Designed miniproteins, single chains, continued (5). Designs and how they scored, part 101

Each design is a single chain, and the fold is of that chain. pLDDT is the mean over its residues in the fold that is shown.

## One batch from the design tools (miniprotein)

Design m19504
Fold by ESMFold2-Fast:
Structure m19504 (fold): chain A 77 residues (1-77)
Amino acid sequence: PVPPLRPLTPEERRRLEEIRKWAEEQMKSSTPEERRVIRTILEAATELMRRGVHLPTAEDVREAYQRELELKQQALQ
């Protein structure tokens, strides 16, 4: 059996819910490619939280998403 990670605190759960709400709102007006990026970021944030490392804020997640969009726009085709 794999040893369990510590239980999430109410604050950590609230942070995860804020990130999820942001992701759901963004996906309403996003392309399929943008939704893939959002899901990848959400998965990464969840993994960091479960590992007990420094937690990304909802703002950090928004900034990561904006960087990905800017990179795609700068790629000029």
Scores: mean pLDDT 70

Design m19505
Fold by ESMFold2-Fast:
Structure m19505 (fold): chain A 99 residues (1-99)
Amino acid sequence: SSYVPRIIGLAIRAIGLLLDAELFASEKTKELLIKAAEEVLKAALALLEGKVEEALEKAEEAKELAKEALKIAETEYDKKLAEEILELAEEVIELAKEL
């Protein structure tokens, strides 16, 4: 299978998580969730450009931000959103290792 459709799928999911953070995240966690989602999106876009090392770096940053959001999250929505960002970052890392 082509890696390009898989990478595009990761980028679309990252855009969705970024929009969810901007529109629905609680004030306390919003900045961290937005930053985490932005770093996952940057990681997916770096993969699309063949920048594997940059993608890994950005995905690891997204994981750290998502874990910090999980520590301060007070709502089930914010916790699930942080978990979804973490999972997507891990999927980017796994795909990057196949390239």
Scores: mean pLDDT 90

Design m19506
Fold by ESMFold2-Fast:
Structure m19506 (fold): chain A 92 residues (1-92)
Amino acid sequence: LIDRAEELVQEALRLARESGNSLVEKLAEQTLELIRRAKEEPSEEILRELEIQLGLAGIALGVSKLIGDEVAAEAAKKVMEALELAIQDIKS
């Protein structure tokens, strides 16, 4: 699951950069670093960080939809999916 999460965030980062949306780009960059740390050392602390990041991704999706940025919204959705997969992997 976590390898699929990393792939999804890399795709989200590409989409965010194409959109020019700095909020979603930063979100995707931070999420990629967080997933990579989770792959090396899964812990309850990293699980909490992933859950917080999922909340932030939800906010970014909402903002992207409000401003009509469909590419940024798609990137934020992929970040959320990746975070859900990473959380599931650690909890398994």
Scores: mean pLDDT 84

Design m19507
Fold by ESMFold2-Fast:
Structure m19507 (fold): chain A 74 residues (1-74)
Amino acid sequence: MSKEQKEELLKEMLKVVEESIKNKESPETLAEKLAEIMRKYGYPEENVEAWKEVFKNMSGEQVLTLLKAELKAL
């Protein structure tokens, strides 16, 4: 994946996380929405499942912090 595609992915994920926090969605609902975005961007299923499990065990605010850090590291 190119740097530009990774930036687009992270920005799309950030928007979904912010909307999920506003709507008080469950960690499981957020994790599934993020997994679907990763699949759309061509991530291998094993990587999607690993990240989905991580996201299920995080609050929306924790996911937001992680994704912002990933975007800064690009």
Scores: mean pLDDT 85

Design m19508
Fold by ESMFold2-Fast:
Structure m19508 (fold): chain A 70 residues (1-70)
Amino acid sequence: SMEELLKKIKEKMKKLPKRVQEMVQRLVDQAVARGDEQLLHAVLELVEWGLETGDNESLERQLQHMERLA
């Protein structure tokens, strides 16, 4: 459900640098406004990948790309 995705994203994103959190929040806001659950799934997977790898530079680039497409 969208509610469960939002909860997971909020819990995980707080472990990321503040600038990356702001980028994630913008994508989440756009996804919620559109009812785009697929975008929320993609954001969650990307956040989890970033936490697992610690590669915040690549995470930031991928989030920027997604924001341009949203």
Scores: mean pLDDT 85

Design m19509
Fold by ESMFold2-Fast:
Structure m19509 (fold): chain A 74 residues (1-74)
Amino acid sequence: SLSNEELVEVIEETMKSNELSEEEKKLFEQIIEALRNNEPEDVILRLLHELAERNPELLKKLSEIMKKKRKELL
């Protein structure tokens, strides 16, 4: 599993690699803030669900970057 710091890096990479709407940027910024504040997992999962409802392809890209990051840590 990835640490909250590593998840923030994955989200920042996703934000840099994709053109985002203002609403999508706001959701990512909320996820980063929740991760940095060690918010409960259910808060983070709700924000990810909102992102998936808005743009499922963006969540797919996030997942691909997460898989790459996990391989780098092995």
Scores: mean pLDDT 81

Design m19510
Fold by ESMFold2-Fast:
Structure m19510 (fold): chain A 66 residues (1-66)
Amino acid sequence: MKVEEVTASGGGAVALASELGAKEGDKITFEEIEIDGKKMWRITSARTGKEAITSEKGYENLLKLL
């Protein structure tokens, strides 16, 4: 199990605002999980406590925005 913590930049906050209520400067945790035999990522906002699930491609795209 791999867990990473990042601080949301403006781009990352915009991308995660609807799903997590994210704001710039929020701590976002990415946790590697497996769903139905597929590698997925659980995304959690420490401030709001909200969670979302994304694909490996979605995770890579979000890292480029952060």
Scores: mean pLDDT 77

Design m19511
Fold by ESMFold2-Fast:
Structure m19511 (fold): chain A 79 residues (1-79)
Amino acid sequence: SLKEELDALLDRMRALIDEIVEKYPDNEEVRRFAEAVRAALDLMRAYADKATPEEQQRLVDSARAQLAELERFKAELDS
């Protein structure tokens, strides 16, 4: 279902940001970015509980885009 797909994407984003923070604990840019990402994830989870199927699809699309940005951010830090 879209909800299951969204939950999986949000869980993956949370795991990835936690990994980035653990790897770069003294990086202030990482800390600020992690704070923003975690806030966004909390809002997306809250919104998903009230979302229509069309809104759930938009959340899935948004989560996929945000996950790709997180992967890029990690790759840039690892460079």
Scores: mean pLDDT 85

Design m19512
Fold by ESMFold2-Fast:
Structure m19512 (fold): chain A 67 residues (1-67)
Amino acid sequence: SVEELAAYLRERLGLDEEGARTLAEALVSLPEEEKRAAALTIVTTHRPDLSREERERLAEEIVRLAE
């Protein structure tokens, strides 16, 4: 759900409630083939401190929650 995804984005990326909800709604509305690239871009932008492998794991979880 959008609410579950928004909560995950707040917890993992440090987004505020409004930003997390807006991104969650956008991610859910994307075509399936675009969700992974968008999720990875968002994670990389907000958490450049993480390793590539960690960013990819977060992106995959975001895609799962956005289904």
Scores: mean pLDDT 85

Design m19513
Fold by ESMFold2-Fast:
Structure m19513 (fold): chain A 65 residues (1-65)
Amino acid sequence: DAEAHYRRGLELAAQGRLREALEELIRALKLDPNFMQAEMQAALLISSLPDAELAAELERRARVP
């Protein structure tokens, strides 16, 4: 359910868990590619991520096939 992932993303962002918030927004977009609200929110979150969080996300992607 794309809307559930979108709402969870917003909740995680409010908690300062920006990486997991971004993951939930990406999941929402995978389920509903026309979900413009999730796309816009993901773009805003990417620009708000701290350097350490971006590094962790890149490492995670490298480890997972």
Scores: mean pLDDT 72

Design m19514
Fold by ESMFold2-Fast:
Structure m19514 (fold): chain A 67 residues (1-67)
Amino acid sequence: MKARVLLEDGRVIEGELERQGRVGTLTTPEGTYRLEILEEALGRVFRVNATNLATGETKKGLVEVLS
């Protein structure tokens, strides 16, 4: 499914989201992020920890499912 993530540093990333329970993988043109779902609101908006798999950097984020 398509998703958009607003990161705590103000960066917005969009990509294809694959979910398995409370964990998601977001594939973007810039790279792949692991999303750990912390809080689920209305089933379309989630608070997450987003980890860049290339760098290991983790940031808080807000995910919106677009489709």
Scores: mean pLDDT 79

Design m19515
Fold by ESMFold2-Fast:
Structure m19515 (fold): chain A 92 residues (1-92)
Amino acid sequence: SMAERRRQRAEQQFNILKELIDNLEKAKSIEEKKKYLSKTFKQLLSIPGVTVDQAKLQVESAVTSMYIEGKLSEEEKKELLKHIDEEAEKVK
């Protein structure tokens, strides 16, 4: 059914974002964090029906959530959000 496909896509996106959060917590440098953001953004875009703007918002939400939880500094948050903006512009 359409509802089952929507649920499966939502679960796939959730799992991708959970893996991103885990990877960002384990990453030792800002450059590694940027690489995980780029990888995750591309993975989200590979899902049928996911738009550039949707993938961008999901990755931005993960970064913002980690900042709120005290897992990222203000400087890291700003740099990672800027990196997402640059990646999104490259594929528009």
Scores: mean pLDDT 86

Design m19516
Fold by ESMFold2-Fast:
Structure m19516 (fold): chain A 67 residues (1-67)
Amino acid sequence: MGEVERLKKEVKEAIRKIYKSMGKELSDEEIDAILEDMKASVEKQYARAGIKKTELEILEEILKAYS
């Protein structure tokens, strides 16, 4: 299993736990959609600063923010 796949799994679990703590139980499809939105937001933020991030780096930053 690749590093990106491992980080995606960890981020999805972090999202699930956060929403569950707020009384929301999400499907895997809803969690996937939230993850893709988060990735796009981080990419856009760095692009505005002239910085290109890899998917691996983006996932690590999301996980750090929600851990």
Scores: mean pLDDT 81

Design m19517
Fold by ESMFold2-Fast:
Structure m19517 (fold): chain A 87 residues (1-87)
Amino acid sequence: MSREEQRRRLRLIADRVAESARKMLEAGVSEEQVAREVTRTLIQEAKLFEISADVIREMAGYIVEKLVEAGLSRALAERVVDRTIAA
């Protein structure tokens, strides 16, 4: 898979995960629990679609902003990305 295709795939994953996070927060799930679920999903999807850590690092800002828009604190959104890269 090309680097361009990895970026496009990761954008779609980030958008879906952020929408899921928004719905969980609206349902009263804690930010910490939402961050854990989002991290788990991002790691699973990145491995499934063979998205490199370098591509995740390049798109870190996009993922963080999408999670912040969904209602996660910036600190938790940044931690989600850091943990996803480290996995």
Scores: mean pLDDT 88

Design m19518
Fold by ESMFold2-Fast:
Parts: sequence; C-alpha cells; structure tokens
Structure m19518 (fold): chain A 79 residues (1-79)
Amino acid sequence: DRVKEALGKLQELIKKLYPILSKDEEAKKEVEKILSETSERLQALAPGIAAGDEAAIEEAVKLLEETKEKLLELEKKYK
C-alpha cells in the first residue's frame, strides 16, 4: 500500500523532528500548521483511497511526500 508506506515514512520523520522542533515555540506552531493542513487534505482524499481510486492514491502519496519536504525545510531553518 503506497499511501500506508508514505504515511509510515512521514510518521518516522515526525518522531525524529518533533522533539527537536517543539523546543522552539514558533517552530512548533509551524509543524502543527503543516500537519493540520496535511490531515485536512488527506481526509478529503480518504473516500477515494478507500475505493482504490488510483488518482486519489497518487495525490495522497504526493501530499505526504510534500509534507516530508516541508518538515525537512523547517528543520534546516531552525537547526
């Protein structure tokens, strides 16, 4: 499952970065905003993913990959 694999990779990144970034109040707010926006967009894609819609699955994978990229850029900014 491409979505489950991408989500697992994102969750592992969050486990590593959140304890570091949450030490800075502004960085913590930016992380929470990114994750909230991703969650909302993923919820909109959920019916399509459940139905096996390839377009919804690809959009979800891309969303999760873009979220990882945003978190890595945030780490660079606050390192």
Scores: mean pLDDT 82

Design m19519
Fold by ESMFold2-Fast:
Structure m19519 (fold): chain A 73 residues (1-73)
Amino acid sequence: EVPSLEETREAAEKLLEMTREAAKKFSKEELEKAREQLLEERRLAEREIEDPEVREVVVRAAEEAARILEEAI
């Protein structure tokens, strides 16, 4: 059950949209926890995703989402 590259790109775009909205509404504690979760997902994606294109999309989306949350903290 590996998502397609297109499905992965769509999920990444949705993640970034949700992250930008969350950055405006979440408490500092919620932002810190969400950022930690995203950084962990980034590490897992680098290690576990075999398709380099899918891996790059996931890693970059997680990094960008974590950056958005960090700037909101």
Scores: mean pLDDT 80

Design m19520
Fold by ESMFold2-Fast:
Structure m19520 (fold): chain A 87 residues (1-87)
Amino acid sequence: SLEEELKRLLKGKKTFEEILEAVLNYFERLTMWERDEKKRREIMEELIRETKKIAKLSEEELEKLRKALEEELERIRAAQEAVERIL
């Protein structure tokens, strides 16, 4: 499950920066083949909820995580549109 994989990925992470990097890398892997924007957003929201529970993030850390994931989601959207324009 996403929760169990996330627990494995976050094991031994000591700083918020390490957690943020691991979560962003995992989000990229989960979304790299996903063409449905709605599904990518659902994955993002699930990842935010599970990371908050596992890492016990503060509200400040949760806001930073959300912003980073939203920026990545927009980056994926722009890349998909660029590919569709070439093909």
Scores: mean pLDDT 83

Design m19521
Fold by ESMFold2-Fast:
Structure m19521 (fold): chain A 68 residues (1-68)
Amino acid sequence: GDDKIDIINDAAFKFGSALSSGDTDQAIEAANKIVSVSTKDEIDALMKSLSEDPELGELGVKILRESS
């Protein structure tokens, strides 16, 4: 498999789980990992998907932007 895709998928899962549980420290750690291995286009696509979530999107996008 593509190790980069596996890392992104694992980090994205942890990011969503942390946001849903209110674990801001884990959300920041996961966001930093996503940003460190992702292209700008991949980050932009993730931010767009997060923006469509009415409950977690604003917080998720904020953390991801602050990690970039």
Scores: mean pLDDT 78

Design m19522
Fold by ESMFold2-Fast:
Structure m19522 (fold): chain A 89 residues (1-89)
Amino acid sequence: ASKEQLFKIAEEVARLLREMGADPSMRPDLAKRFEEVARELEKAIKERDTGKLAQAMYDAELLSEHAVATTSGRTKEIAEELLRQLSKL
C-alpha cells in the first residue's frame, strides 16, 4: 500500500480503537488498553512516523486478536472489524 493509504487505514483503526475504549460495556482494563493504543496510533499519524505506526498497528492487532478470543457480541464484532482493517496493510 502507498504511504498515504497506510495512514488512511491507520486513521480508521484509531477511530475503531477509540470506539472500543469508549464502550461502557467493555472490561475497564481492556477499555484503557484500547484507549492507550489509539493514542499511540494517533501520535504516529500526527508525526507521520512509519516506525511508530508499525509498532502501534502491531499493538492494535494483538489487542484486537485478544478481544476476539475473550469477548462476545458487539465488542467481538468491532474487534473483528479492527482485524479486517489491519489486514489491508
Scores: mean pLDDT 82

Design m19523
Fold by ESMFold2-Fast:
Structure m19523 (fold): chain A 55 residues (1-55)
Amino acid sequence: SAEEEAAARNLARATGISVGTARAAVRAAQKRGVEVRPDDSAEALRAAFGAAMGA
């Protein structure tokens, strides 16, 4: 959806990961009942997803 695409692009910009990885992360979060919004702050996204995306 357009909302998922916008959320994925926002997450990618906040964290520096690829948009493809961000789309997977957004879908995984939604499966767990966690909503990722396109207007979420970069700080909040890095805190929430930084540990999960760290290599």
Scores: mean pLDDT 72

Design m19524
Fold by ESMFold2-Fast:
Structure m19524 (fold): chain A 84 residues (1-84)
Amino acid sequence: SLAEALAALEAVADRLIADPSASPELKAEVAALRDALARFLPGLSPEEQRLLLRGAAATLLNLAREHRLPQELIEAVEAVLARA
């Protein structure tokens, strides 16, 4: 469901920013992504909400890879993207 996809995305975002290797830059980018989701998600149709969540998951995956986070966290984000 959309609620489950959002919950999974938020859970993995929390794991990324809690990781000891997470830079202040990564934390800021994740916070900006969360702010964008909170701002735009409620005004969208269910179809648009799914597209936005999938886009957010893809962005989070790219951030995890660019910041060279542990493979286990990258795999967790990939699992969220596959579900979205």
Scores: mean pLDDT 82

Design m19525
Fold by ESMFold2-Fast:
Parts: C-alpha cells; structure tokens; sequence
Structure m19525 (fold): chain A 85 residues (1-85)
C-alpha cells in the first residue's frame, strides 16, 4: 500500500540523516550532534513501529513489536551515552 511505501521512504530518509550526523560526529564530536542523533533514532523507531503495525492485526504481535522497539531504542541510547563519556 502507499502508506507502507511512505513509511519505508521516511525510515530510509531518517537513516540517511543519522549516517550524515555520525560522519559529522567522527569529524567533530559534540554533545549537540549526539543529541540530534538520539532524536533521529527515536523518530526512526517510531516509524518502524508504525510500519510493523501496518503489517499485522495480531494483538500479541503488536504488543511484541512495541516491547522490542522500546528495548532496542533503550540499548541504542545507552550506547550513544557510553560513547559520549
């Protein structure tokens, strides 16, 4: 569906922005860049959750998707904070 295609495009766009910011961070590591990376990861995980929710009507799978997205985001944010230290 066009909704799925739109979400795939938005997810890809956010990932491209994350890659650009990671490259900038390698050149000049700043707290501002790390904050932007964290914000984009949060946005990406929101879009990924929406994407998977469009693919299934099973309430158990929907709950699993939400839990897995939350866990993965927490792990990514922890890695970013450890890299900042």
Amino acid sequence: SSEIEKLQQEINEVMDKIQELKKKYEENPTEEILKEIKELYKKRFELVEEYFKLLTNDPEKLESIEENVKKTLEEVLKEIEEKFK
Scores: mean pLDDT 81

Design m19526
Fold by ESMFold2-Fast:
Structure m19526 (fold): chain A 90 residues (1-90)
Amino acid sequence: SKLEEVAELLEKALEEMRKRKEAGDFEGAREVARKLIKELKEIAPNDELVNEIVEELEKLLNDEKATPEELIEAVERSLEAVKKLLEAES
């Protein structure tokens, strides 16, 4: 399903963002988040949950004071929301 693809994208982005943060590459973590937003919009442009995830991530990226930790936490929350919805569909 498209939600399974969304979960895979969120998991991959989360892993890459954590690795960039561990390397001290905070701008690299932000770039991963920007790429994630683009991919989410391409896969599920009309999904309400995906649109809410995109809006939260865009808000954090537009906040110059937002930390890589806050971006990672937002992706973690988004992944949990998608996983819960997938479990409810099972």
Scores: mean pLDDT 84

Design m19527
Fold by ESMFold2-Fast:
Structure m19527 (fold): chain A 64 residues (1-64)
Amino acid sequence: SMETIYDMFRRLSTLLPEDHREQLLNLLKNKSSVQELLDFLRSVLPQGVYDNLKRHIDHIIKTD
């Protein structure tokens, strides 16, 4: 569900550097698409962290 995905992104924002956190929070505030959120996170997260997040989101989408 979109709500679960947005909740995950909001929690993840607390682990980001302040400038990246503010950018992610602005995308969430504007109800940006999951693709836009993932594209942003792919650019700012370590690859391993991004891969774990993508796997979790794919699981949520598949199980929805």
Scores: mean pLDDT 79

Design m19528
Fold by ESMFold2-Fast:
Structure m19528 (fold): chain A 80 residues (1-80)
Amino acid sequence: SLEEMRRLLAEMERIAAHLRANPDLPDEERDALLARMLELLNRIQRLADEVDTPEAERILQRAGDLVADVSEWVAAQRAA
């Protein structure tokens, strides 16, 4: 359902905001949050396949972009 996809995306956005606000999170906590984002992305991917609408595709694209952005940000913080 689109409503479920929106809720999952909102959770991902909250996790992303938390990670960016807390660059000094312990590795265990950071990795757990990144794993949670990947679980949420996988759930959105499954729902997008079922719903098959342009809106579902946009939510999936946003979720994928969010994971990519956060992963790049985390890598940059580790390199600093």
Scores: mean pLDDT 85

Design m19529
Fold by ESMFold2-Fast:
Structure m19529 (fold): chain A 94 residues (1-94)
Amino acid sequence: DLRSVLTRVVSKAVKAAAENGPQAARDAAVQTLEEEGFEVLSSTIEKDANGNVTVTIEFVDKETGEKYRLVLTIYDDGTVFVTDVTSERQLLAR
């Protein structure tokens, strides 16, 4: 269930961000996705001029072959927002 997986990903990313910053949040999100049976194709981290960090993770469900993109915004206080989650179908529709 993708929703349950994303809930665990966000929970672990929030904890990692609060304890060890945005790189640790990205690493925790990637690790959680891999543990849940997804293949991570890419993970990028970008910092804006205000110190906000955007983490973009592209991953594929190994059972279905469906591709997803997850975008998280991490603030300096460890607050994490799920900015976007899109399936391959939505990516192709752009």
Scores: mean pLDDT 76

Design m19530
Fold by ESMFold2-Fast:
Structure m19530 (fold): chain A 131 residues (1-131)
Amino acid sequence: STLSDFDQRIEELLSKLKDERVKKFVEEFESILSDGSSKLAKAKSIEEIKKVVEEMAEKILELIEEATKNSKYKDIFEKFKKEVEELVKKTKEKLDKAKSMEEAYEVVREFYGELRRLLLKTLEEIVKAES
Protein backbone atom coordinates (compact mmCIF):
# COMPACT_ATOMS: atom_id res chain seq x y z
CA SER A 1 0.00 0.00 0.00
CA THR A 2 1.10 3.61 -0.65
CA LEU A 3 2.02 5.34 2.61
CA SER A 4 1.61 9.06 3.33
CA ASP A 5 4.72 11.22 3.88
CA PHE A 6 3.95 11.23 7.62
CA ASP A 7 3.60 7.42 7.73
CA GLN A 8 6.94 7.05 5.89
CA ARG A 9 8.70 9.40 8.37
CA ILE A 10 7.20 7.54 11.34
CA GLU A 11 8.52 4.22 9.90
CA GLU A 12 12.00 5.78 9.47
CA LEU A 13 11.99 6.98 13.11
CA LEU A 14 10.72 3.56 14.30
CA SER A 15 13.75 1.95 12.59
CA LYS A 16 16.05 4.27 14.64
CA LEU A 17 14.31 3.69 17.99
CA LYS A 18 16.18 1.45 20.47
CA ASP A 19 13.43 1.15 23.12
CA GLU A 20 10.99 -1.66 22.22
CA ARG A 21 8.37 -0.17 24.61
CA VAL A 22 8.30 3.04 22.50
CA LYS A 23 7.88 0.89 19.35
CA LYS A 24 4.92 -0.91 21.04
CA PHE A 25 3.47 2.50 22.01
CA VAL A 26 3.55 3.61 18.33
CA GLU A 27 1.97 0.30 17.20
CA GLU A 28 -0.89 0.74 19.72
CA PHE A 29 -1.28 4.44 18.76
CA GLU A 30 -1.56 3.54 15.03
CA SER A 31 -4.06 0.76 15.90
CA ILE A 32 -6.31 3.35 17.65
CA LEU A 33 -6.14 5.60 14.54
CA SER A 34 -6.89 2.64 12.23
CA ASP A 35 -9.88 1.48 14.35
CA GLY A 36 -11.14 5.08 14.48
CA SER A 37 -10.90 5.41 10.67
CA SER A 38 -12.92 2.18 10.23
CA LYS A 39 -15.67 3.45 12.59
CA LEU A 40 -15.70 6.92 10.96
CA ALA A 41 -16.21 5.31 7.52
CA LYS A 42 -19.48 3.79 8.92
CA ALA A 43 -20.68 7.00 10.66
CA LYS A 44 -24.04 8.32 9.42
CA SER A 45 -24.33 11.49 11.54
CA ILE A 46 -22.26 14.26 13.14
CA GLU A 47 -23.21 12.76 16.54
CA GLU A 48 -21.68 9.38 15.52
CA ILE A 49 -18.50 11.17 14.34
CA LYS A 50 -18.30 12.99 17.72
CA LYS A 51 -18.66 9.67 19.61
CA VAL A 52 -15.86 8.04 17.56
CA VAL A 53 -13.56 11.06 18.14
CA GLU A 54 -14.32 11.02 21.91
CA GLU A 55 -13.63 7.25 22.11
CA MET A 56 -10.39 7.65 20.13
CA ALA A 57 -9.28 10.62 22.29
CA GLU A 58 -9.91 8.64 25.51
CA LYS A 59 -7.88 5.65 24.23
CA ILE A 60 -4.98 7.84 23.02
CA LEU A 61 -4.77 9.82 26.29
CA GLU A 62 -4.90 6.57 28.33
CA LEU A 63 -2.11 5.11 26.14
CA ILE A 64 0.06 8.25 26.67
CA GLU A 65 -0.64 8.16 30.46
CA GLU A 66 0.64 4.55 30.63
CA ALA A 67 3.73 5.52 28.58
CA THR A 68 4.35 8.49 30.93
CA LYS A 69 4.07 6.23 34.02
CA ASN A 70 6.30 3.42 32.69
CA SER A 71 8.95 5.27 30.61
CA LYS A 72 12.35 6.92 31.14
CA TYR A 73 10.99 9.55 28.67
CA LYS A 74 8.39 10.78 31.20
CA ASP A 75 8.90 14.51 30.42
CA ILE A 76 8.59 13.94 26.63
CA PHE A 77 5.37 11.88 27.04
CA GLU A 78 3.93 14.38 29.57
CA LYS A 79 4.45 17.20 27.01
CA PHE A 80 2.85 15.02 24.28
CA LYS A 81 -0.15 14.37 26.59
CA LYS A 82 -0.71 18.12 27.11
CA GLU A 83 -0.44 18.82 23.36
CA VAL A 84 -2.96 16.01 22.60
CA GLU A 85 -5.34 17.27 25.35
CA GLU A 86 -5.30 20.77 23.76
CA LEU A 87 -5.83 19.27 20.26
CA VAL A 88 -8.79 17.18 21.54
CA LYS A 89 -10.36 20.29 23.16
CA LYS A 90 -10.04 22.31 19.91
CA THR A 91 -11.34 19.39 17.80
CA LYS A 92 -14.45 19.01 20.02
CA GLU A 93 -15.13 22.78 19.77
CA LYS A 94 -14.87 22.59 15.94
CA LEU A 95 -17.15 19.51 15.79
CA ASP A 96 -19.77 21.32 17.95
CA LYS A 97 -19.84 24.08 15.27
CA ALA A 98 -19.97 21.67 12.28
CA LYS A 99 -23.23 22.05 10.31
CA SER A 100 -22.77 19.11 7.89
CA MET A 101 -21.12 15.69 7.61
CA GLU A 102 -18.65 17.26 5.14
CA GLU A 103 -17.57 19.90 7.71
CA ALA A 104 -17.31 17.22 10.43
CA TYR A 105 -15.08 15.03 8.18
CA GLU A 106 -12.84 18.07 7.45
CA VAL A 107 -12.41 18.55 11.23
CA VAL A 108 -11.59 14.82 11.61
CA ARG A 109 -9.03 15.01 8.75
CA GLU A 110 -7.30 17.94 10.53
CA PHE A 111 -7.43 15.97 13.84
CA TYR A 112 -5.70 12.93 12.26
CA GLY A 113 -3.07 15.14 10.59
CA GLU A 114 -2.29 16.96 13.86
CA LEU A 115 -2.17 13.68 15.87
CA ARG A 116 0.38 12.28 13.39
CA ARG A 117 2.39 15.54 13.43
CA LEU A 118 2.51 15.51 17.27
CA LEU A 119 3.46 11.79 17.29
CA LEU A 120 6.25 12.44 14.74
CA LYS A 121 7.59 15.37 16.83
CA THR A 122 7.49 13.24 20.00
CA LEU A 123 9.35 10.35 18.30
CA GLU A 124 12.02 12.78 17.00
CA GLU A 125 12.56 14.02 20.59
CA ILE A 126 12.86 10.40 21.87
CA VAL A 127 15.35 9.42 19.11
CA LYS A 128 17.42 12.52 19.99
CA ALA A 129 17.33 11.57 23.71
CA GLU A 130 18.59 8.04 22.80
CA SER A 131 21.59 9.52 20.93
Scores: mean pLDDT 86

Design m19531
Fold by ESMFold2-Fast:
Structure m19531 (fold): chain A 65 residues (1-65)
Amino acid sequence: SIASVEEVRDFFEENIEPTKEYLATNGTAEEREEADKRFRGSIKKWAEVTGDKELEEELLEKWEK
């Protein structure tokens, strides 16, 4: 019922890099700001569901790089 650490990690690892590449190539400043808020919010929400604090930090670091 609740997503596992593995499922959450896999989902974000599959989506972070393609999204960052899209935003670097075609994204406006406004789109980048919106994506940043959306991804940070989603990472925090799903990491809380798993109860894994290290997962939150890991995924946020990947998004910020």
Scores: mean pLDDT 78

Design m19532
Fold by ESMFold2-Fast:
Structure m19532 (fold): chain A 119 residues (1-119)
Amino acid sequence: MKTEAQKEIDKIVEEAKEKFKTASEGQRLQILQETLLKITDILVEKFPEHAEEIRRIIENAWLAFLIAKQLGYSFYEAMELAKRVALSQAERLNLPEEVIELLKHFFDKLIELAKEYDK
């Protein structure tokens, strides 16, 4: 029932979750950045016509996450902000619903991971 893209996203986030178990704070930020790059590659491979917009959205979401963390927000709160930034930009750029749903699925999985480490 899950699409192949959703399965690939689930696998990438699960790999990040395993790495998080033994990672320091600084290593977790590196793992998150690597995870965002891997998802960007997956989405760009599936939607090459929207490659520039996808890369920009993910980059802006990552910057929003980093700014929120620097302001003292939790991982969960920072990731919720990153999701809102990504989806707002995707809607404003009139990206296909399939791209928006995959971005939503990806950030929902990262939010689950963030909740585990904020509590």
Scores: mean pLDDT 83

Design m19533
Fold by ESMFold2-Fast:
Structure m19533 (fold): chain A 69 residues (1-69)
Amino acid sequence: MPLSLRELAERLAAELGVSTETVLRAIALTVDLGVSHREAAERLGVAPATVSRIVRAYRRAVAEGRLPG
């Protein structure tokens, strides 16, 4: 069953101890706007490693065909 972006964000938020909104903003900043992981982390008030984990999970879901793009 393909994941919605919202479902992926909710799972990652629970795993990382951040809000769903933080996960969605991290994806928007890095994937859609091309902002660096460091800059996105500074803007969101999280560690750069947290942004990297979010982006890696998102890219894996897209590569596995679980998200439509």
Scores: mean pLDDT 79

Design m19534
Fold by ESMFold2-Fast:
Structure m19534 (fold): chain A 92 residues (1-92)
Amino acid sequence: IPVDPSLSEEEQALVKQFWSLLSQISAETDPAKIAALQQQLIDVAVDLYLNTTNPHVEFLLNLVLLSKDPSLPAKLAAALEQVRAAVLAARP
């Protein structure tokens, strides 16, 4: 999974955490644990969005648009849709 090299070290850490959480959701079968991981994913995505001060907003939008990929497993698509809704709600 590519990380934009123009991101700060702090932003890169958040992006890595985001992809790690997606990987954990993909492997998890317990609905309660999936829900907890989805909430953590939302929190990380919102933090990344609010801390972005350059055109990397486009990068975050591209991350959430993965929910439109027809090859994406349904549980990951659902998690990314929740992330997209939360990120949009965080924008004034």
Scores: mean pLDDT 66

Design m19535
Fold by ESMFold2-Fast:
Structure m19535 (fold): chain A 78 residues (1-78)
Amino acid sequence: ALKSIEEAIKEAEKLGDEVSVAGAKKIKELVENKDYETALGLIEKLIEWLKNNASKEAQEALLPLLEKAKKEIKEEIE
């Protein structure tokens, strides 16, 4: 999960998407603290925000990384 989140931070920084940078950094902090349920909720909110507010380029770069992180975090809870 951390690798996918770190890649999402880097891609968001390249795109100048400050909301996704802040969101992904918070998700990373939560995962490092093993707060997986809160991290999942925040990832889902960030994915929905991106689908409604981000450019096509940002969505194509960030959504696959966030969906992968979401799946990996779910595997840690179950």
Scores: mean pLDDT 81

Design m19536
Fold by ESMFold2-Fast:
Structure m19536 (fold): chain A 59 residues (1-59)
Amino acid sequence: MSEKDKEIEKLVKEFNEKYQELKRKLANATSPEERQAIEDELKKLRDEFAKKFEEIMNK
């Protein structure tokens, strides 16, 4: 039984859900400032995903 595979699957699912939420917010953004803030959140989300993936791999 691969506990790491289950943790990775959960992480990917959570990432995809948050990614889709931010993409919806980006589509509804009414100002360039709002759009840039959401794009910064997308970058942060990717960085957090990479960090959590590394934490799982180090178990």
Scores: mean pLDDT 81

Design m19537
Fold by ESMFold2-Fast:
Structure m19537 (fold): chain A 67 residues (1-67)
Amino acid sequence: GVEEAYKAGYEAGKVEGSKGDLIKAMQAGIDAGLEAGEKNGISRDMGKMAGAVGGLDGAKEAIEAKK
């Protein structure tokens, strides 16, 4: 469900966040959240939202952890 979309976005955002680009990380999170959301039967809008939030959170962690 939404949790799976968030987790997928978080991992994608962590990868892109190592570059320091929060917008790029959010976009990667949205893409990952959409894919995971479809597999879990949630709407595209919910997958995008969860993926975007996850992507930003993952990016912030990657920046703080200094890759």
Scores: mean pLDDT 78

Design m19538
Fold by ESMFold2-Fast:
Structure m19538 (fold): chain A 73 residues (1-73)
Amino acid sequence: EKSEVEKLFDELDTNKDGFLSREEVEKLARELGVDPEEVFETFDSNKDGKLTPLEFGAFVAWARARRREAALA
């Protein structure tokens, strides 16, 4: 069974290449209220302009933590 993060990755991976493109990540980052450039600076370790499933998992965890922090402020 796929986790919520894996399901979200599959929904965003519209071209089914196993990576999220810059456009897909920018769309999600904008929806979550975070700077897409900060996402790529932090999580795109190989600097290919794409996120692997591992990098995406880290991004989602970080974005969820930021939303919780904002909700508590």
Scores: mean pLDDT 70

Design m19539
Fold by ESMFold2-Fast:
Structure m19539 (fold): chain A 61 residues (1-61)
Amino acid sequence: MVDELLAQAERAAAAGKLREATRLGQQAAQEAIRSGTLDDAVLARLAALEKAIREKLEEER
């Protein structure tokens, strides 16, 4: 389920598991494309997830 994958990715990012978050986010995006559920809400969540991952990586640098 796209929502479940996004929720897992968001939790992984919050926990600092950036590789896991990226993998789950990619799975969510692919599942949304395949199921036809790639809507504005899903796109917004994916964008927010990507931003959170980038900000965390920049903090570690």
Scores: mean pLDDT 80

